# Designed miniproteins, single chains, continued (4): the designs that were tried, part 29

Each design is a single chain, and the fold is of that chain. pLDDT is the mean over its residues in the fold that is shown.

## One batch from the design tools (miniprotein)

Design m12982
Fold by ESMFold2-Fast:
Structure m12982 (fold): chain A 99 residues (1-99)
Amino acid sequence: MAELYRAGARAFEDLAKSVELALQKGDREKAIEVIRAGAEGARNLAKKTGDPELQKYADELEKLRDEMEADPENFGEYAKKAIEVLKKAAEVLRQKAEE
């Protein structure tokens, strides 16, 4: 489990950086794709670990992706929230890997 949590933490850190770059470039389509990948990754990790906290992150990321598609003028605010969710998920996974 520890190695799986460490791999997940790194993946979410990389995804957060990708959303930050997309936001900096104003690339809404790329931000949506990266957030979708993050949600799928969290859901897959939740299935492998049985960790309900990872399912919550998957649900939050999917909601933010849907909000970005429905409200494109405010995509920057949703992207910032997604970055926070991805960074928090990475931090929590790193903490779980150390236990």
Scores: mean pLDDT 85

Design m12983
Fold by ESMFold2-Fast:
Order: structure tokens, then C-alpha cells, then sequence
Structure m12983 (fold): chain A 58 residues (1-58)
């Protein structure tokens, strides 16, 4: 996990702390969603990605 966080931080040009916050936010956003269709799966993915990007934004 830590190595992946550091690699993601370098790739995105942000701090490892920002990536960690993003991962936690994405996990929380996805936790309440159980996909029952392809559209629901896309919505869950987009919600997790949005939460991640908002949390790492500086």
C-alpha cells in the first residue's frame, strides 16, 4: 500500500499524504454502493474517482 501511494503521488505530482486522503475518500464513497447494473457500476466508479480527485486537489 505505501509503495503504491508513493508511486501514485509521484505520478500525479502531489504529496503521499494527499494520495492517502484520496484513497480513504474513494473507499468511503464506494462503500455504500452495491452495483446491480452496468450503469450502477459506472456511477460507483465515477463517484469513487470524483471523491479521490477532490481529496487530492491542492
Amino acid sequence: MDAEIQASAEHMGVSPEAVRRGVEAASEAGRGMTPTSEESSQEKGQASMKAFMEAVKE
Scores: mean pLDDT 70

Design m12984
Fold by ESMFold2-Fast:
Order: sequence, then C-alpha cells, then structure tokens
Structure m12984 (fold): chain A 78 residues (1-78)
Amino acid sequence: AGESALRAAELAKQYAKDGHYGNAAFLFEQAARVARDLVGNEKAAEYFLKASQAARDGNADEAVKWAEKAIEELRKAL
C-alpha cells in the first residue's frame, strides 16, 4: 500500500516537472487516498493534498516540495 502511494507520487512529481499539472494533481490525490485509507498516515495524505493543489495552481516547485515531504512521512512509517 505505501509502495503504491510512493510510485504514484514519483510519477506525479515527473508530470508536474513536465508541465502536465492535471495529471500530477490527479496522481497526488490518489497517493493521498492510499496514504490515508490504506496506510493510515494522515500527515502524508495532507502533504499529498497540498502537492495536488500546488499542481492545480501550476506551481511545479511547490508541488514537488510538498510531495517530497509526503514521501518522507511515508518512508518513516515503512
């Protein structure tokens, strides 16, 4: 479950860097759902939702920043 969220987050980071903000936002939302509902990591889910919002705002740097914070929270639990 955590590995699934990590894969989605890494792909979403790449989409954000490539300017595919809608795809990035969608994948960050999916990562947030997995982190909250399957892993039980509410803090990682909050950070993924912030990454999704930054992607929707067209801010790749902010999206990547929040995604990396979420990934760190997931890795602490694994």
Scores: mean pLDDT 84

Design m12985
Fold by ESMFold2-Fast:
Structure m12985 (fold): chain A 94 residues (1-94)
Amino acid sequence: MEEEKIKKLKEAFEKVSELLRQAGDAAGPEVRRIADEGIEKMKEAFQKYKDVDEAASAIGEVLAETANRMLEVDPRAAPLLIQAAKVVDEAKKA
């Protein structure tokens, strides 16, 4: 049961990481740096928390912080960041 939840959270994390990298690559090196830092923090949360709901909540918080920092540099990142937030929300409901 936890295995299925972990799989869904891992899939969500991979999708979010891809969206953040796309936003970073499009906006340039400062946004890419922020995206890379956010991805590493989300990866740490995923590995650190044994409870899948706690891991999902921590990933969501890191994404929100990362999104805010990316938007301060380039507001054109917003559509991809909105998609990333939706992916996390859907994973939390599963």
Scores: mean pLDDT 78

Design m12986
Fold by ESMFold2-Fast:
Structure m12986 (fold): chain A 93 residues (1-93)
Amino acid sequence: VKELIEEALGYANRGLQIAKDSGDEEAAKYAQKAIDYLKTALENVDNPEKAKESLKKAIEYLKKGIQATKNPEARKDFEKALKYAEEALKKLD
């Protein structure tokens, strides 16, 4: 589970940087919120209920970032982050 959250963080941070570099401020804002929740999930990996709550919020903001972004490379990274976050959530059940 920890490794899946770390992969999600890696892709979310890459997407955030691409969004910032392309001036995609709305997508960057949602990506930052997703990253904050992914970090909270990682810090609470030993508490499955808290980790699940944070992962659900991260997934919500990743989906918003995907919808908001006008940059195809940022979208691809956010979609990969979403897949890893969803897999992490599934493994906590």
Scores: mean pLDDT 86

Design m12987
Fold by ESMFold2-Fast:
Structure m12987 (fold): chain A 89 residues (1-89)
Amino acid sequence: APPAVGTKVTVSIIRADDGSVLEHEGVVTRVDADGTVTVKVKVSQEDLDKLKVGNPVGVVAPDGAVYLGKVSEVDKEKKTVTVEARPLP
């Protein structure tokens, strides 16, 4: 089952410029009926400037379930990134 809203998850964002992985803790803000999770991640300004909409994302829930997705939104004023991820088929 997808993690509940408010669950802390590990988010790995792949940077397109050098292929490096940024690992952050995120919080689930939405779970859709198809199992898609929306996660918000707080990041530093330096990391934010290197992150772009469409960057590949892996999400690992506390139970070990893996979700794959992309960065859907970058909020530079709030220094937050929104990611949308779906369970592996």
Scores: mean pLDDT 79

Design m12988
Fold by ESMFold2-Fast:
Structure m12988 (fold): chain A 101 residues (1-101)
Amino acid sequence: MPVSVEELRAFVASLPEITLTDEEKAFLDKYEELLQRIARLAGVTLEEVKKLIAYLIKNNYITIEHLDITIRTVEKYSGELGTLLLLALAVREIPRFIRGE
């Protein structure tokens, strides 16, 4: 079950500051418009979503390649609205995933 907006925000605030490589920054910039829409649906800011993704990448929970394939696959099979809803839900599941349920 996804966490509340309040729990998600508290989780993001607890994460350390992450320094990204130029390649990782370019990846986030490529999807910035999509991430901004996801952030609005998840009830958080774009910067909070970027911080979450940066943390996942730096701690080897996900790779850029895996995330790119996932976004493209969801877009192909779910349409625009379905993609936004599924990815916003996924963002709210991240705290539980990192905590091991």
Scores: mean pLDDT 82

Design m12989
Fold by ESMFold2-Fast:
Structure m12989 (fold): chain A 77 residues (1-77)
Amino acid sequence: MGKSVEELRKKVFEEALKILKDEKLAEEIAEKTLEEGYRLSGEAARRNVPGEEYIKQLEEIPKKLLEEKKKKVEEEK
């Protein structure tokens, strides 16, 4: 389980770095994705959420964070 979340963090970091060209912002998005992923995992375990639903929610976290940062970077131009 932990390894899958770490792989997601790495993918998010690489994608964010390509888009934002800012290592600090890419790291923030990756860290927030990891933290939110662990939080969601704990909630899913407590509520017996089906694995498919948990995975869908987990995949949406980095997408939402990346889109928010991308919009802000575009607005600063």
Scores: mean pLDDT 72

Design m12990
Fold by ESMFold2-Fast:
Structure m12990 (fold): chain A 64 residues (1-64)
Amino acid sequence: MKKATEEQLKFVEESTITDEELIEEIAKLENISMATAKKILKEWKEKESAYYATVVGMLELEKK
């Protein structure tokens, strides 16, 4: 699985998107509970950090 680049990690650190907002989007997209979405977010951060950074970027664009 791909790890985030330093640029992607910096982008995530500067992002205003909260873990709570990410959990809500995961729960909505996958039609699952908030508790399950929280577990998925943890796996994205640990195993799919590049994908995690991509999802944060998509939500930031939707706020603008």
Scores: mean pLDDT 71

Design m12991
Fold by ESMFold2-Fast:
Structure m12991 (fold): chain A 88 residues (1-88)
Amino acid sequence: LRAEIEELRARGPELTQRAQEEVERNKLTPEDLEKLRKAEEKLKEFVETGDEKAGEEAIRLAEEAAGEPVGELVEAQLRLYRLEKELE
């Protein structure tokens, strides 16, 4: 558990850079930005309530809006929250 949390945190900068490169490569539309806003709301809902469906929807919306690297970043954030909760 601790080693897995450290590994995910160590990969954070890499995942963030990949997501940023994908966003810069793609011209985001107003609809894409709205999906990212909804993804952020669903991520907050997951953190507050632990609702797995909210987490899944956050990943899907982020991926649809800005591509797979952004979806992967959101998924890694959700996994980190789960592992930290188990370690408490």
Scores: mean pLDDT 76

Design m12992
Fold by ESMFold2-Fast:
Structure m12992 (fold): chain A 97 residues (1-97)
Amino acid sequence: MADEYAEEQRRKAEETVRLVKEDPVAGLKAIDEIAKSGNGGLQLSVAIRLAEEGLDFDKLEELARKHGLTNALKVIELARKLRDFFAEVDAWVAEQR
């Protein structure tokens, strides 16, 4: 992949997650639009960043449902799975000596 694409995707994912922290409704709307765009690479980058940040996914899902952001819900579901996977990897690494 071109490095410019990777950098732009990373920056957009970071900006989107920052927006979720500062204005959850606006951030969720941005995620919903990204999901609707069919940009799977950006969707995955956003999901990874959400998982790394350890956000309250239950609250985000409630807000997404209230605002009809059904595509954002799919990205949050992926982020939950990635969070749980990262926790398993961290536990495995901690057992290595």
Scores: mean pLDDT 81

Design m12993
Fold by ESMFold2-Fast:
Structure m12993 (fold): chain A 67 residues (1-67)
Amino acid sequence: MSKEEIEKNIEKAAEVVKKRHPEIDKEKLIKTAKKLVEEGKYDEADDLLTAAVTNSKLGKELIEKYE
């Protein structure tokens, strides 16, 4: 996955999380995903965003793990 593609996915995931999973801290999600991208961990960033959108419990666990 390209850096540009993952950055767009961060924006989309934050919007979805705000609407569907308000229990997830969207700012913490964005910060954690950007940190993973900066570290070159694009697959981990993508996994985090997918989990946050599809499974809020797993999304929270991954935010804590990568914090």
Scores: mean pLDDT 80

Design m12994
Fold by ESMFold2-Fast:
Structure m12994 (fold): chain A 100 residues (1-100)
Amino acid sequence: MHAKKAIELLEKAEEDPVTGVEHVVEAAKHTTKAALAGEDLSEVEEKVRRLIARVDALIAQHADDPEVRRRLLQVQMELGVIEIVIAVQKAIEEQEARKA
């Protein structure tokens, strides 16, 4: 449930990254809940990677627009939070696999 909600929110952020900060913040919350519930984060990881590449390109394109750049940097920071959550979940899964 939570992973699917995170994916939907990331897709909305991808449609308009400049105004998508709140969607990414909510996606981070749902990704954390999905991780705690042991849900598969593979699709969340793919969507985050794709959106990071798009945001990086937009930051370069809008280098002379400080307001747009500030909003894109906020999106980049929140996407970084999702990457950390996914990395922690992978580390836990690897540790559990070693005990099996």
Scores: mean pLDDT 83

Design m12995
Fold by ESMFold2-Fast:
Structure m12995 (fold): chain A 57 residues (1-57)
Amino acid sequence: SADDLIRQAQTLATQGAQLRAQASSESDPVKKQQLLDQADTLDKQSDDLVDRAGELS
C-alpha cells in the first residue's frame, strides 16, 4: 500500500540522517565520504518510495 511505502521511506530517511550525523563527527576524510555516499543512496531510495506511494494513491 502507499502507507507501507511511506513508512519504508521514513525508515530509510532516518538511516540516512544517522549516517550524516556520523559523517559530521568523522575525522577521516575517506570514511566521511563513504558515510555521505551511503546516506545519499538511502535518501534517493527514500525519495523513490515516496514517488511510488504518490502513484498508488
Scores: mean pLDDT 88

Design m12996
Fold by ESMFold2-Fast:
Structure m12996 (fold): chain A 81 residues (1-81)
Amino acid sequence: PYTEAREVSFVDGNGVEYTIKIEAGDPPKLSFFVNGEELSPVAQRYLLKELGMSEEELIELASTLSPEELAKTLERLFKSQ
């Protein structure tokens, strides 16, 4: 299934800026940025594991939540780590 393209940005409790881009496609493509630098696929998987979240779960949240709600949810998850 296709997911609408979305981009969300948030800052964690240490002042690190994160940007997540979800590109429309089948399957949808995820891209992660830390302080403007794109993460490798390996680094993206490690970050998601640290959050306790799968790529599928993130895509489901993006389908359910507005960009603003998604950003707030991700910010809370990052601050909880």
Scores: mean pLDDT 74

Design m12997
Fold by ESMFold2-Fast:
Structure m12997 (fold): chain A 80 residues (1-80)
Amino acid sequence: MSKEELLKKFEERVREILASEKDPEKILEEIQEELSELNEESNGDKEVILEAVKIALELAKEYAPEIVPYLELMLKRLED
């Protein structure tokens, strides 16, 4: 699967999570599980995970602002 296909699948899954789950803790947990799956499917490609966290962060700003600080912290750790 291409990087673009992996990221599109991830975005679709995050959108489904945000549409079905209202608990910020559960939203964050499910997004973390999707990131873990993506990390395995990409063989640990740091650039794919960085782009995925950015996608999740942009969606969280619109639909789940309570988890934004956690995603921002995750992004900063990945950029190191």
Scores: mean pLDDT 83

Design m12998
Fold by ESMFold2-Fast:
Structure m12998 (fold): chain A 86 residues (1-86)
Amino acid sequence: AAASVTLTSESAETVQAAAKELEKEVREKSGADVKVTGDATTVTVENLDPNKTVRVRVGDETATVAPGESATLPIKKGDTVIVVVE
């Protein structure tokens, strides 16, 4: 399953709101236990699921997040953050 959010602003408040929406979408579409947080320059995805691997993409950056791991990727205004559960 895949979930995504587009960042309309680089403000920490806007990124945090988008991160919460992405977290909700990942949980609803895939059932994976994931926490998504962000600030003005980064997004962090924590994979709290014991069995599922998560892949995160922002622009040209990708990270694979194994169970119990986290990944932090750089962001900018206009970026789309994509989370895929495998």
Scores: mean pLDDT 80

Design m12999
Fold by ESMFold2-Fast:
Structure m12999 (fold): chain A 86 residues (1-86)
Amino acid sequence: MRVVRVRVRARGSPEQVRAAAGLVAQEVARLGVEEGAVVEMRLRIEGDELFVEVEVTAEAAERVVERLRRVLEEEAGLEVEVEVEE
């Protein structure tokens, strides 16, 4: 099975970043249970920036990106950049 790395950088206020970290952790846990697609997640907070790195199956990568964007951009109000490494 092919695995890809999804790297997300999100920026906002420190309050938004702290709230978003919890939401992301919950969403990734749900994806792991529902899809069986999440292999590993790392999350780091640096002031007004949130860094999320998730290793997922290639087939699930697009869904994972869409879910993370929804949580970070629509629910938490952060500016989001996403990179997918094959």
Scores: mean pLDDT 79

Design m13000
Fold by ESMFold2-Fast:
Structure m13000 (fold): chain A 66 residues (1-66)
Amino acid sequence: MDDLVEAYKAGVDVSYFVDAYSKAKTKDEQILASAIIDSLKSGKPIPEDEINLVEDPKVRELLLSV
């Protein structure tokens, strides 16, 4: 989880998140990777509604602080 947020902040290529999505073992990892992919493809920030789908409050707080 933290690795995905740090990669997003570091500007890692969308292909990293597509790979992470396919390898995700938790629902939160799938939601987070999907939201990042959509953000990178659209050039828009991750919608707050998608951030709120992440059940880990620490990960949500990190995304809201971007």
Scores: mean pLDDT 73

Design m13001
Fold by ESMFold2-Fast:
Structure m13001 (fold): chain A 85 residues (1-85)
Amino acid sequence: TEELRNQSVDLAEQVAKVADELGDKELLDLAGEVAGLVPKVTDEEALKQVRSLLEKALKAAKEGDTESATKYVREALKIVKEALE
């Protein structure tokens, strides 16, 4: 679970960095929120889903598909918030 948290934070931070380079403030803000909340998540299944979504988001963002990246990060954020509340 700690490794899954660390991997998810790293992926979210990478998405935020790409978003900043692309000037996409919405994607940057969403990825930053995920990175800040993931350390509080203890649910292993939620962390696996979040990691998978962030991997897809990072790939999309690197390809310039910020719309798909934003959808994946938003889905990850929803899972994180549901796992915390």
Scores: mean pLDDT 85

Design m13002
Fold by ESMFold2-Fast:
Parts: structure tokens; C-alpha cells; sequence
Structure m13002 (fold): chain A 82 residues (1-82)
């Protein structure tokens, strides 16, 4: 059977940290793609969220919904490089 797409949204730092904990327990390998939207208020939580997603070994797409798009993209690239 085809794998599902998981769509998540982080509006605050606390939400991003909560999502990182959820992803650790959810098992991202059962999804074909994970899409994470992050607001400017979530930026400080994005590095942890990006690290957990990369460690899960699935295709992850981070979308910025706020002005901090470059900061979010930088956090994702740093997580992939480590």
C-alpha cells in the first residue's frame, strides 16, 4: 500500500518542541513525505525539530509561513550536514 503524507504546523517554539517529541514516538518511516510549516515564533524550536526529522531518514520539507524563512532553511541545512 502507498505511504501517507504527514502535514504538521509549528506556530510557537513550544509547538515545535512538542512536534519533535511526537515525531520521535510516531515513527516517520511509515510516511512517504513529511511537510512541516513553521511560523516566525517557532524558529528557536526548528533546529531540534529538523534534527529529529533528519535522524528518522524520511523526506522532509520545511515551509516558512513567516518572515524567518532564511533562518528556518538554515536550521534545516545545518541538521542535514551534521
Amino acid sequence: SMKKVLHLRAKTEESAIGLARMLENLGLEKFEKVIIEADSKAVKGVPLLARRAVEAGVEVHFLSTGKDKEAIEAAVQAARAA
Scores: mean pLDDT 71

Design m13003
Fold by ESMFold2-Fast:
Structure m13003 (fold): chain A 94 residues (1-94)
Amino acid sequence: SVARALEALETFRRDLTTFLREVLHVPEEEVERVEALLDELIAAVRARDKEAALAKLDELEELLAEILKDVPEELKENILGQLERLREVIESVP
């Protein structure tokens, strides 16, 4: 289950950072902040620190809500929905 959580997080990291850079043209400093939180989240999952992982996921959700505030609601809901699915996967890790 840790392997499944890591695969999901690594896929999300790749897809999200590409979308932010190439589609939304988000400033590089904001993308770097997202990458840093995702890297900390991935490290927490690898360490099996569920509490730290969920805390980093909450920080990422807050940052993404701010970055995505001016994007269409449908796109925002899709991305935040992916975070909720990642939360479920992380919470399922023993």
Scores: mean pLDDT 85

Design m13004
Fold by ESMFold2-Fast:
Structure m13004 (fold): chain A 80 residues (1-80)
Amino acid sequence: SLAERKARAVAQTDAAIKMVDRQLKLLGPNEELEKLREELREIRAQIQASTTMDELTALQQKAVEVMNRANRLILELYRK
């Protein structure tokens, strides 16, 4: 159960990191978006190190928050 949920959380965070990386390649360098990508990488490492369901749930919520901030920024960058 924990191992399965952890694997899914890692996969979802990896997908988010790849999406942000792809957008950075299209948009060019952006310090704020690069910072959000690094936050996702840190959360990914913490998810892999997590040993409880409570830790995993909190980290998944953090990943969603960072992803929402990245999506908002990406949308703004395309509007310029």
Scores: mean pLDDT 88

Design m13005
Fold by ESMFold2-Fast:
Structure m13005 (fold): chain A 73 residues (1-73)
Amino acid sequence: ASASLSVLRQALVDLKVAGFLPEKAKNAIAQEVQQNRESPEVESILKELLQAAKDVEAPEDNIEFFKKLLSEL
């Protein structure tokens, strides 16, 4: 796998450790998704991020953010 999805991969780690993602991290994720939206791997990682956000009981804004990104693919 290329390093192009490093932001999404790091976000999954950070979300599990901190229980939330700050606005700066969400902006970086949105940019990487927009640049790679045609990749099936993006959809897979976003689904993992949404599930992780639910599992750690992340803020509603985090959960809605991932739902929105998935709906725009």
Scores: mean pLDDT 82

Design m13006
Fold by ESMFold2-Fast:
Structure m13006 (fold): chain A 81 residues (1-81)
Amino acid sequence: LAEKYKEEGEEYLRKAKEILETGLNVSLNHPATAPELVLSPEGYFRLAKEYLEKAREYYEKLKEYDKEAYEEGMKRIKELE
């Protein structure tokens, strides 16, 4: 069960990082996604925040099972903010 929450948290962190990178690329006129799906950089950063919040939610659940993994995950979320 702890591994499941850790895996979900890691997946949402990965997606948030990819969205942040896409937002930066859009800001530099190099969109990583299809042109028809281009958001403003602000839109991508808002999406990344939503994924970071989901990652935080799973790491919060992990806290009762694996405190060390929880603290590492929360640290990684903070670094991306």
Scores: mean pLDDT 70

Design m13007
Fold by ESMFold2-Fast:
Structure m13007 (fold): chain A 93 residues (1-93)
Amino acid sequence: MSRALQLQVLIGSTEVALAVHLVFTEDEKDREVAREALERLAEADALAEAGRVDEALRTAREAMERVVRESNDELLRKIARRAIELLEELERE
């Protein structure tokens, strides 16, 4: 599977996980952090589709790192950390 396709699958899976959890999130700050992360993941997906894989990886990683720093929700932070680990694997390819 191509690196760009693997990245798009990872971004899509992370977007679904964040969007599903957002339905159950009542804290406004955590909702805002997740929403902004979803917007940046959409940008990363568009970059990957355009073949700009290194920019897409950086954009997705920065979005996930922000969730880890700014969210107080343990599950949002776990979703983001898992995504970072998988993004780092793709960067090593």
Scores: mean pLDDT 84

Design m13008
Fold by ESMFold2-Fast:
Structure m13008 (fold): chain A 63 residues (1-63)
Amino acid sequence: LREELAKRISEATGLDFKEVLEILNKSSSFYGALLNILRSYKLTPDQVQAVSKLLSEGDAKLM
């Protein structure tokens, strides 16, 4: 699940898959992962929206 999510975020933003996956694995929540990604990378508003949507969808699938 987190690997698939990291791949989708990488494809949507152009960020490195391994770095995104590491952030997801180190984060205690998907909201925390969003904040860690935003802190680490300078994203456009469209990229921020895409990451937020993908993380929210990933969280819903784990509930």
Scores: mean pLDDT 73

Design m13009
Fold by ESMFold2-Fast:
Formats: structure tokens, sequence, C-alpha cells
Structure m13009 (fold): chain A 92 residues (1-92)
């Protein structure tokens, strides 16, 4: 059903959001990359291919341009939070 699809997407987005927040707050480059790769794997396994590709691109950017990567993570957190809010309204 549409409700089941929304609930599944909401669960996936919340899991990805948690990993992105952990990535943003990570004290070192390696942990930040690990969290971004975990988020990308979850997105890919759940069929969100574009999101997975984007998260992998951010992970690749961490070593070459950490400030750009950090900004991209923060922007993606904002986007996912907005999507979660929209999905929660649809379920209410």
Amino acid sequence: SMKEEIEKKLKVYKEILKLLEEALNSPDTEKQIEKLKEAAKIAEEEGYKDLAEFLRKIAETVKSDPEVAKMAIAVQITVIRKQIAKLEKLLS
C-alpha cells in the first residue's frame, strides 16, 4: 500500500539521517567516510540509487576537500529532515 511505502521510506531516511549526523560530528576523516559509506549502502540496498551515488561522491570528497564534504553533509541533512517532515505529515 501507499502507507506501507511511505513508512518504509521514512524508516530508511531516519536511518540515513542518523548516519549523516554521526558523519558530521565525527572527529576524524576515516570515521566520517565510514559513516557516509554506511549511509550509501543502506540507500542502495533500499533502491535509492541516486541518493546512494550522491553519498558516495561526498565520501570521495572528504579526503580531497573536507570543507566542501562537510558542507555537502550539512545540506543533505537539511534535505533529508525536510523529506522526513513531509512523510510524517502524510502518515498523520
Scores: mean pLDDT 87

Design m13010
Fold by ESMFold2-Fast:
Structure m13010 (fold): chain A 91 residues (1-91)
Amino acid sequence: MEAGKEAEKLGKEAYEKKDGELAKEAGLKAAEAGSEAAKNKDGEGGEEASDGGLYAAEGGYKAKSREAVTAGTGGALAGIGAAFEAGEAGG
């Protein structure tokens, strides 16, 4: 899944650079990716979105960005939910 991988890449970069703005962007992309993974029953995409959200939350925390931590956490939860839902649908 494109969006999940993009969110993970941005989250890792934000964490390395301590960039709160980039971490916020990564968190928002992770939430979007998790939402799309849920619609498509894409468990792998949900896992990627979850990882992206977690990196975004960590990067945001390190950068002292409350908005990035909130966005990253939301993205991680959306990704987890999508992965679970895909498991139920796929068998």
Scores: mean pLDDT 78

Design m13011
Fold by ESMFold2-Fast:
Structure m13011 (fold): chain A 64 residues (1-64)
Amino acid sequence: MKFTITSIKEASPRLLGVVAEDEKGNKYEAVVDKETGKVVAAFDENGNPVSEEVKEAIEKALKE
């Protein structure tokens, strides 16, 4: 699964709010820890939590 980061905004001094799109144009919202670069939470367009595999794919896209 391949993601494109479309938005990065500071949600708090320690957290980034990230919007990512998959290859089909589905949108995901993620919260990223600034110190670790780890996605701590992510949700699909309906507000449902995503799998750990999807979180890791978003982390990979954020590092590119």
Scores: mean pLDDT 79

Design m13012
Fold by ESMFold2-Fast:
Structure m13012 (fold): chain A 115 residues (1-115)
Amino acid sequence: MSLEEVIKRIVEIAKKSDRPIVVIVPDSLTATELRRALEEAGIRVADSSTPLTELKPGEVLIVHISKVTDELLEQAKEVGAHVIIIRTESNKERVEEIVKKLEELNIPYEVLDLE
């Protein structure tokens, strides 16, 4: 998928979501463009310092892949969050590790491939 297609898909998921959403992004450029698109669509966006317990259904927390911790994933489980991971060629191995942990915790997730 192109960056535009990935962003459009995430916006549509957020608009229809009955859960808090956590988006794991590969880089700061993707985070910036995603935040802009979500805010333009009227969706509330939190930064990586915001506790997941404060997120409402349809609100999005954007987290850089390098800042994903086990504690963050455990909090995502506690609040019933839906996790979206943006996968690239450069982050594939880290995405596989995160997916394994999400499956162990039974957290609903989607992986979107960025070209």
Scores: mean pLDDT 84

Design m13013
Fold by ESMFold2-Fast:
Structure m13013 (fold): chain A 59 residues (1-59)
Amino acid sequence: SVASAAEALARAIAAGDWDGAGTAAAILNHQSGPETARRAAEAAGGPEVAERLMAAIGA
């Protein structure tokens, strides 16, 4: 679900697990689009982290 992917993203960012964060962001992008993925990443890690993750997943 979107909520589960967002929680996984937040946990990965908090742990410094960038591979896991990229995977969770890609799942959110696929399920709900790039705006939802970006907002979730920004809420969890701030705008710089959101920019890095969106670039990494090609969105």
Scores: mean pLDDT 81

Design m13014
Fold by ESMFold2-Fast:
Structure m13014 (fold): chain A 82 residues (1-82)
Amino acid sequence: LSPELQAEVDLGVAMLAAAVVLVSAERTEKLSEEELKEMERLIERAEALVEAVRDQVSPELVAAAEETIERARRALEEAKER
C-alpha cells in the first residue's frame, strides 16, 4: 500500500477496534476483568494509531475516529461498574 492508503487503513482499523469495544461493552451485562483489560488495550492501540496518522488524513476523519474512541471509552468505564 502507498503511505497515504496505509494511513487511511490504519485509521479504519482504529475505528473498527473502537466500534467493537463500544458494542461489546454496551451489550454484555458483565465482562470479566480480563476482557475489560483487553478492551482497554484495544482502545489504547486505537488512540496510538489515530495519533500516528493524524497529519496524513482529513481532519473530519480524525474527528470521527476520536469521537468513536471516546464513546468506546465511556461505554467501557460504565461496564466496569457492573
Scores: mean pLDDT 80

Design m13015
Fold by ESMFold2-Fast:
Structure m13015 (fold): chain A 78 residues (1-78)
Amino acid sequence: MSAEELIKKAEELIKKGDPNGYALLAVGLAEQGKFQEALEYLKKAKELGAKNYEEARKKFLEISIEEGVKLLEEAVLK
């Protein structure tokens, strides 16, 4: 799924009161580079007891590491 598709699915779950939607929203936002917003929703998913929280946390960290490596590469070249 694209990041936009993940966000739409997450919004639908949130409308139904499913806390799993917050965890998916965090992953979609992280894929768009919106790490601050993603972290806020990841925290909300944890507080609400989302069943997919651990999977979303792992995915968030994976995306954050990839972006961090990319930024470090650019800094070394400049």
Scores: mean pLDDT 79

Design m13016
Fold by ESMFold2-Fast:
Structure m13016 (fold): chain A 85 residues (1-85)
Amino acid sequence: SAAAELFFERARALRAEAERLLATVEDPPAAFREAAERSVKGLEELGRQIEEGTGPNISAQELLRRAEELEEEPFRILEEALAAR
């Protein structure tokens, strides 16, 4: 479905941006890599649940909010780790 493909595209975009930063940042923190992988899997899981008609009975707005939180979390962790250097 178009809705599920949106979440798979967002997962691919997040992976690409994380890989770019992992290649650019000197000594990238393991916490960032781990958080990025968790968030990519979270977005893929949301897409899978939409395709299968499974998952929580929540609004489209709440699904988008969850996706936004997944997309933001790795970069918050990266910023905090770099600020501690």
Scores: mean pLDDT 85

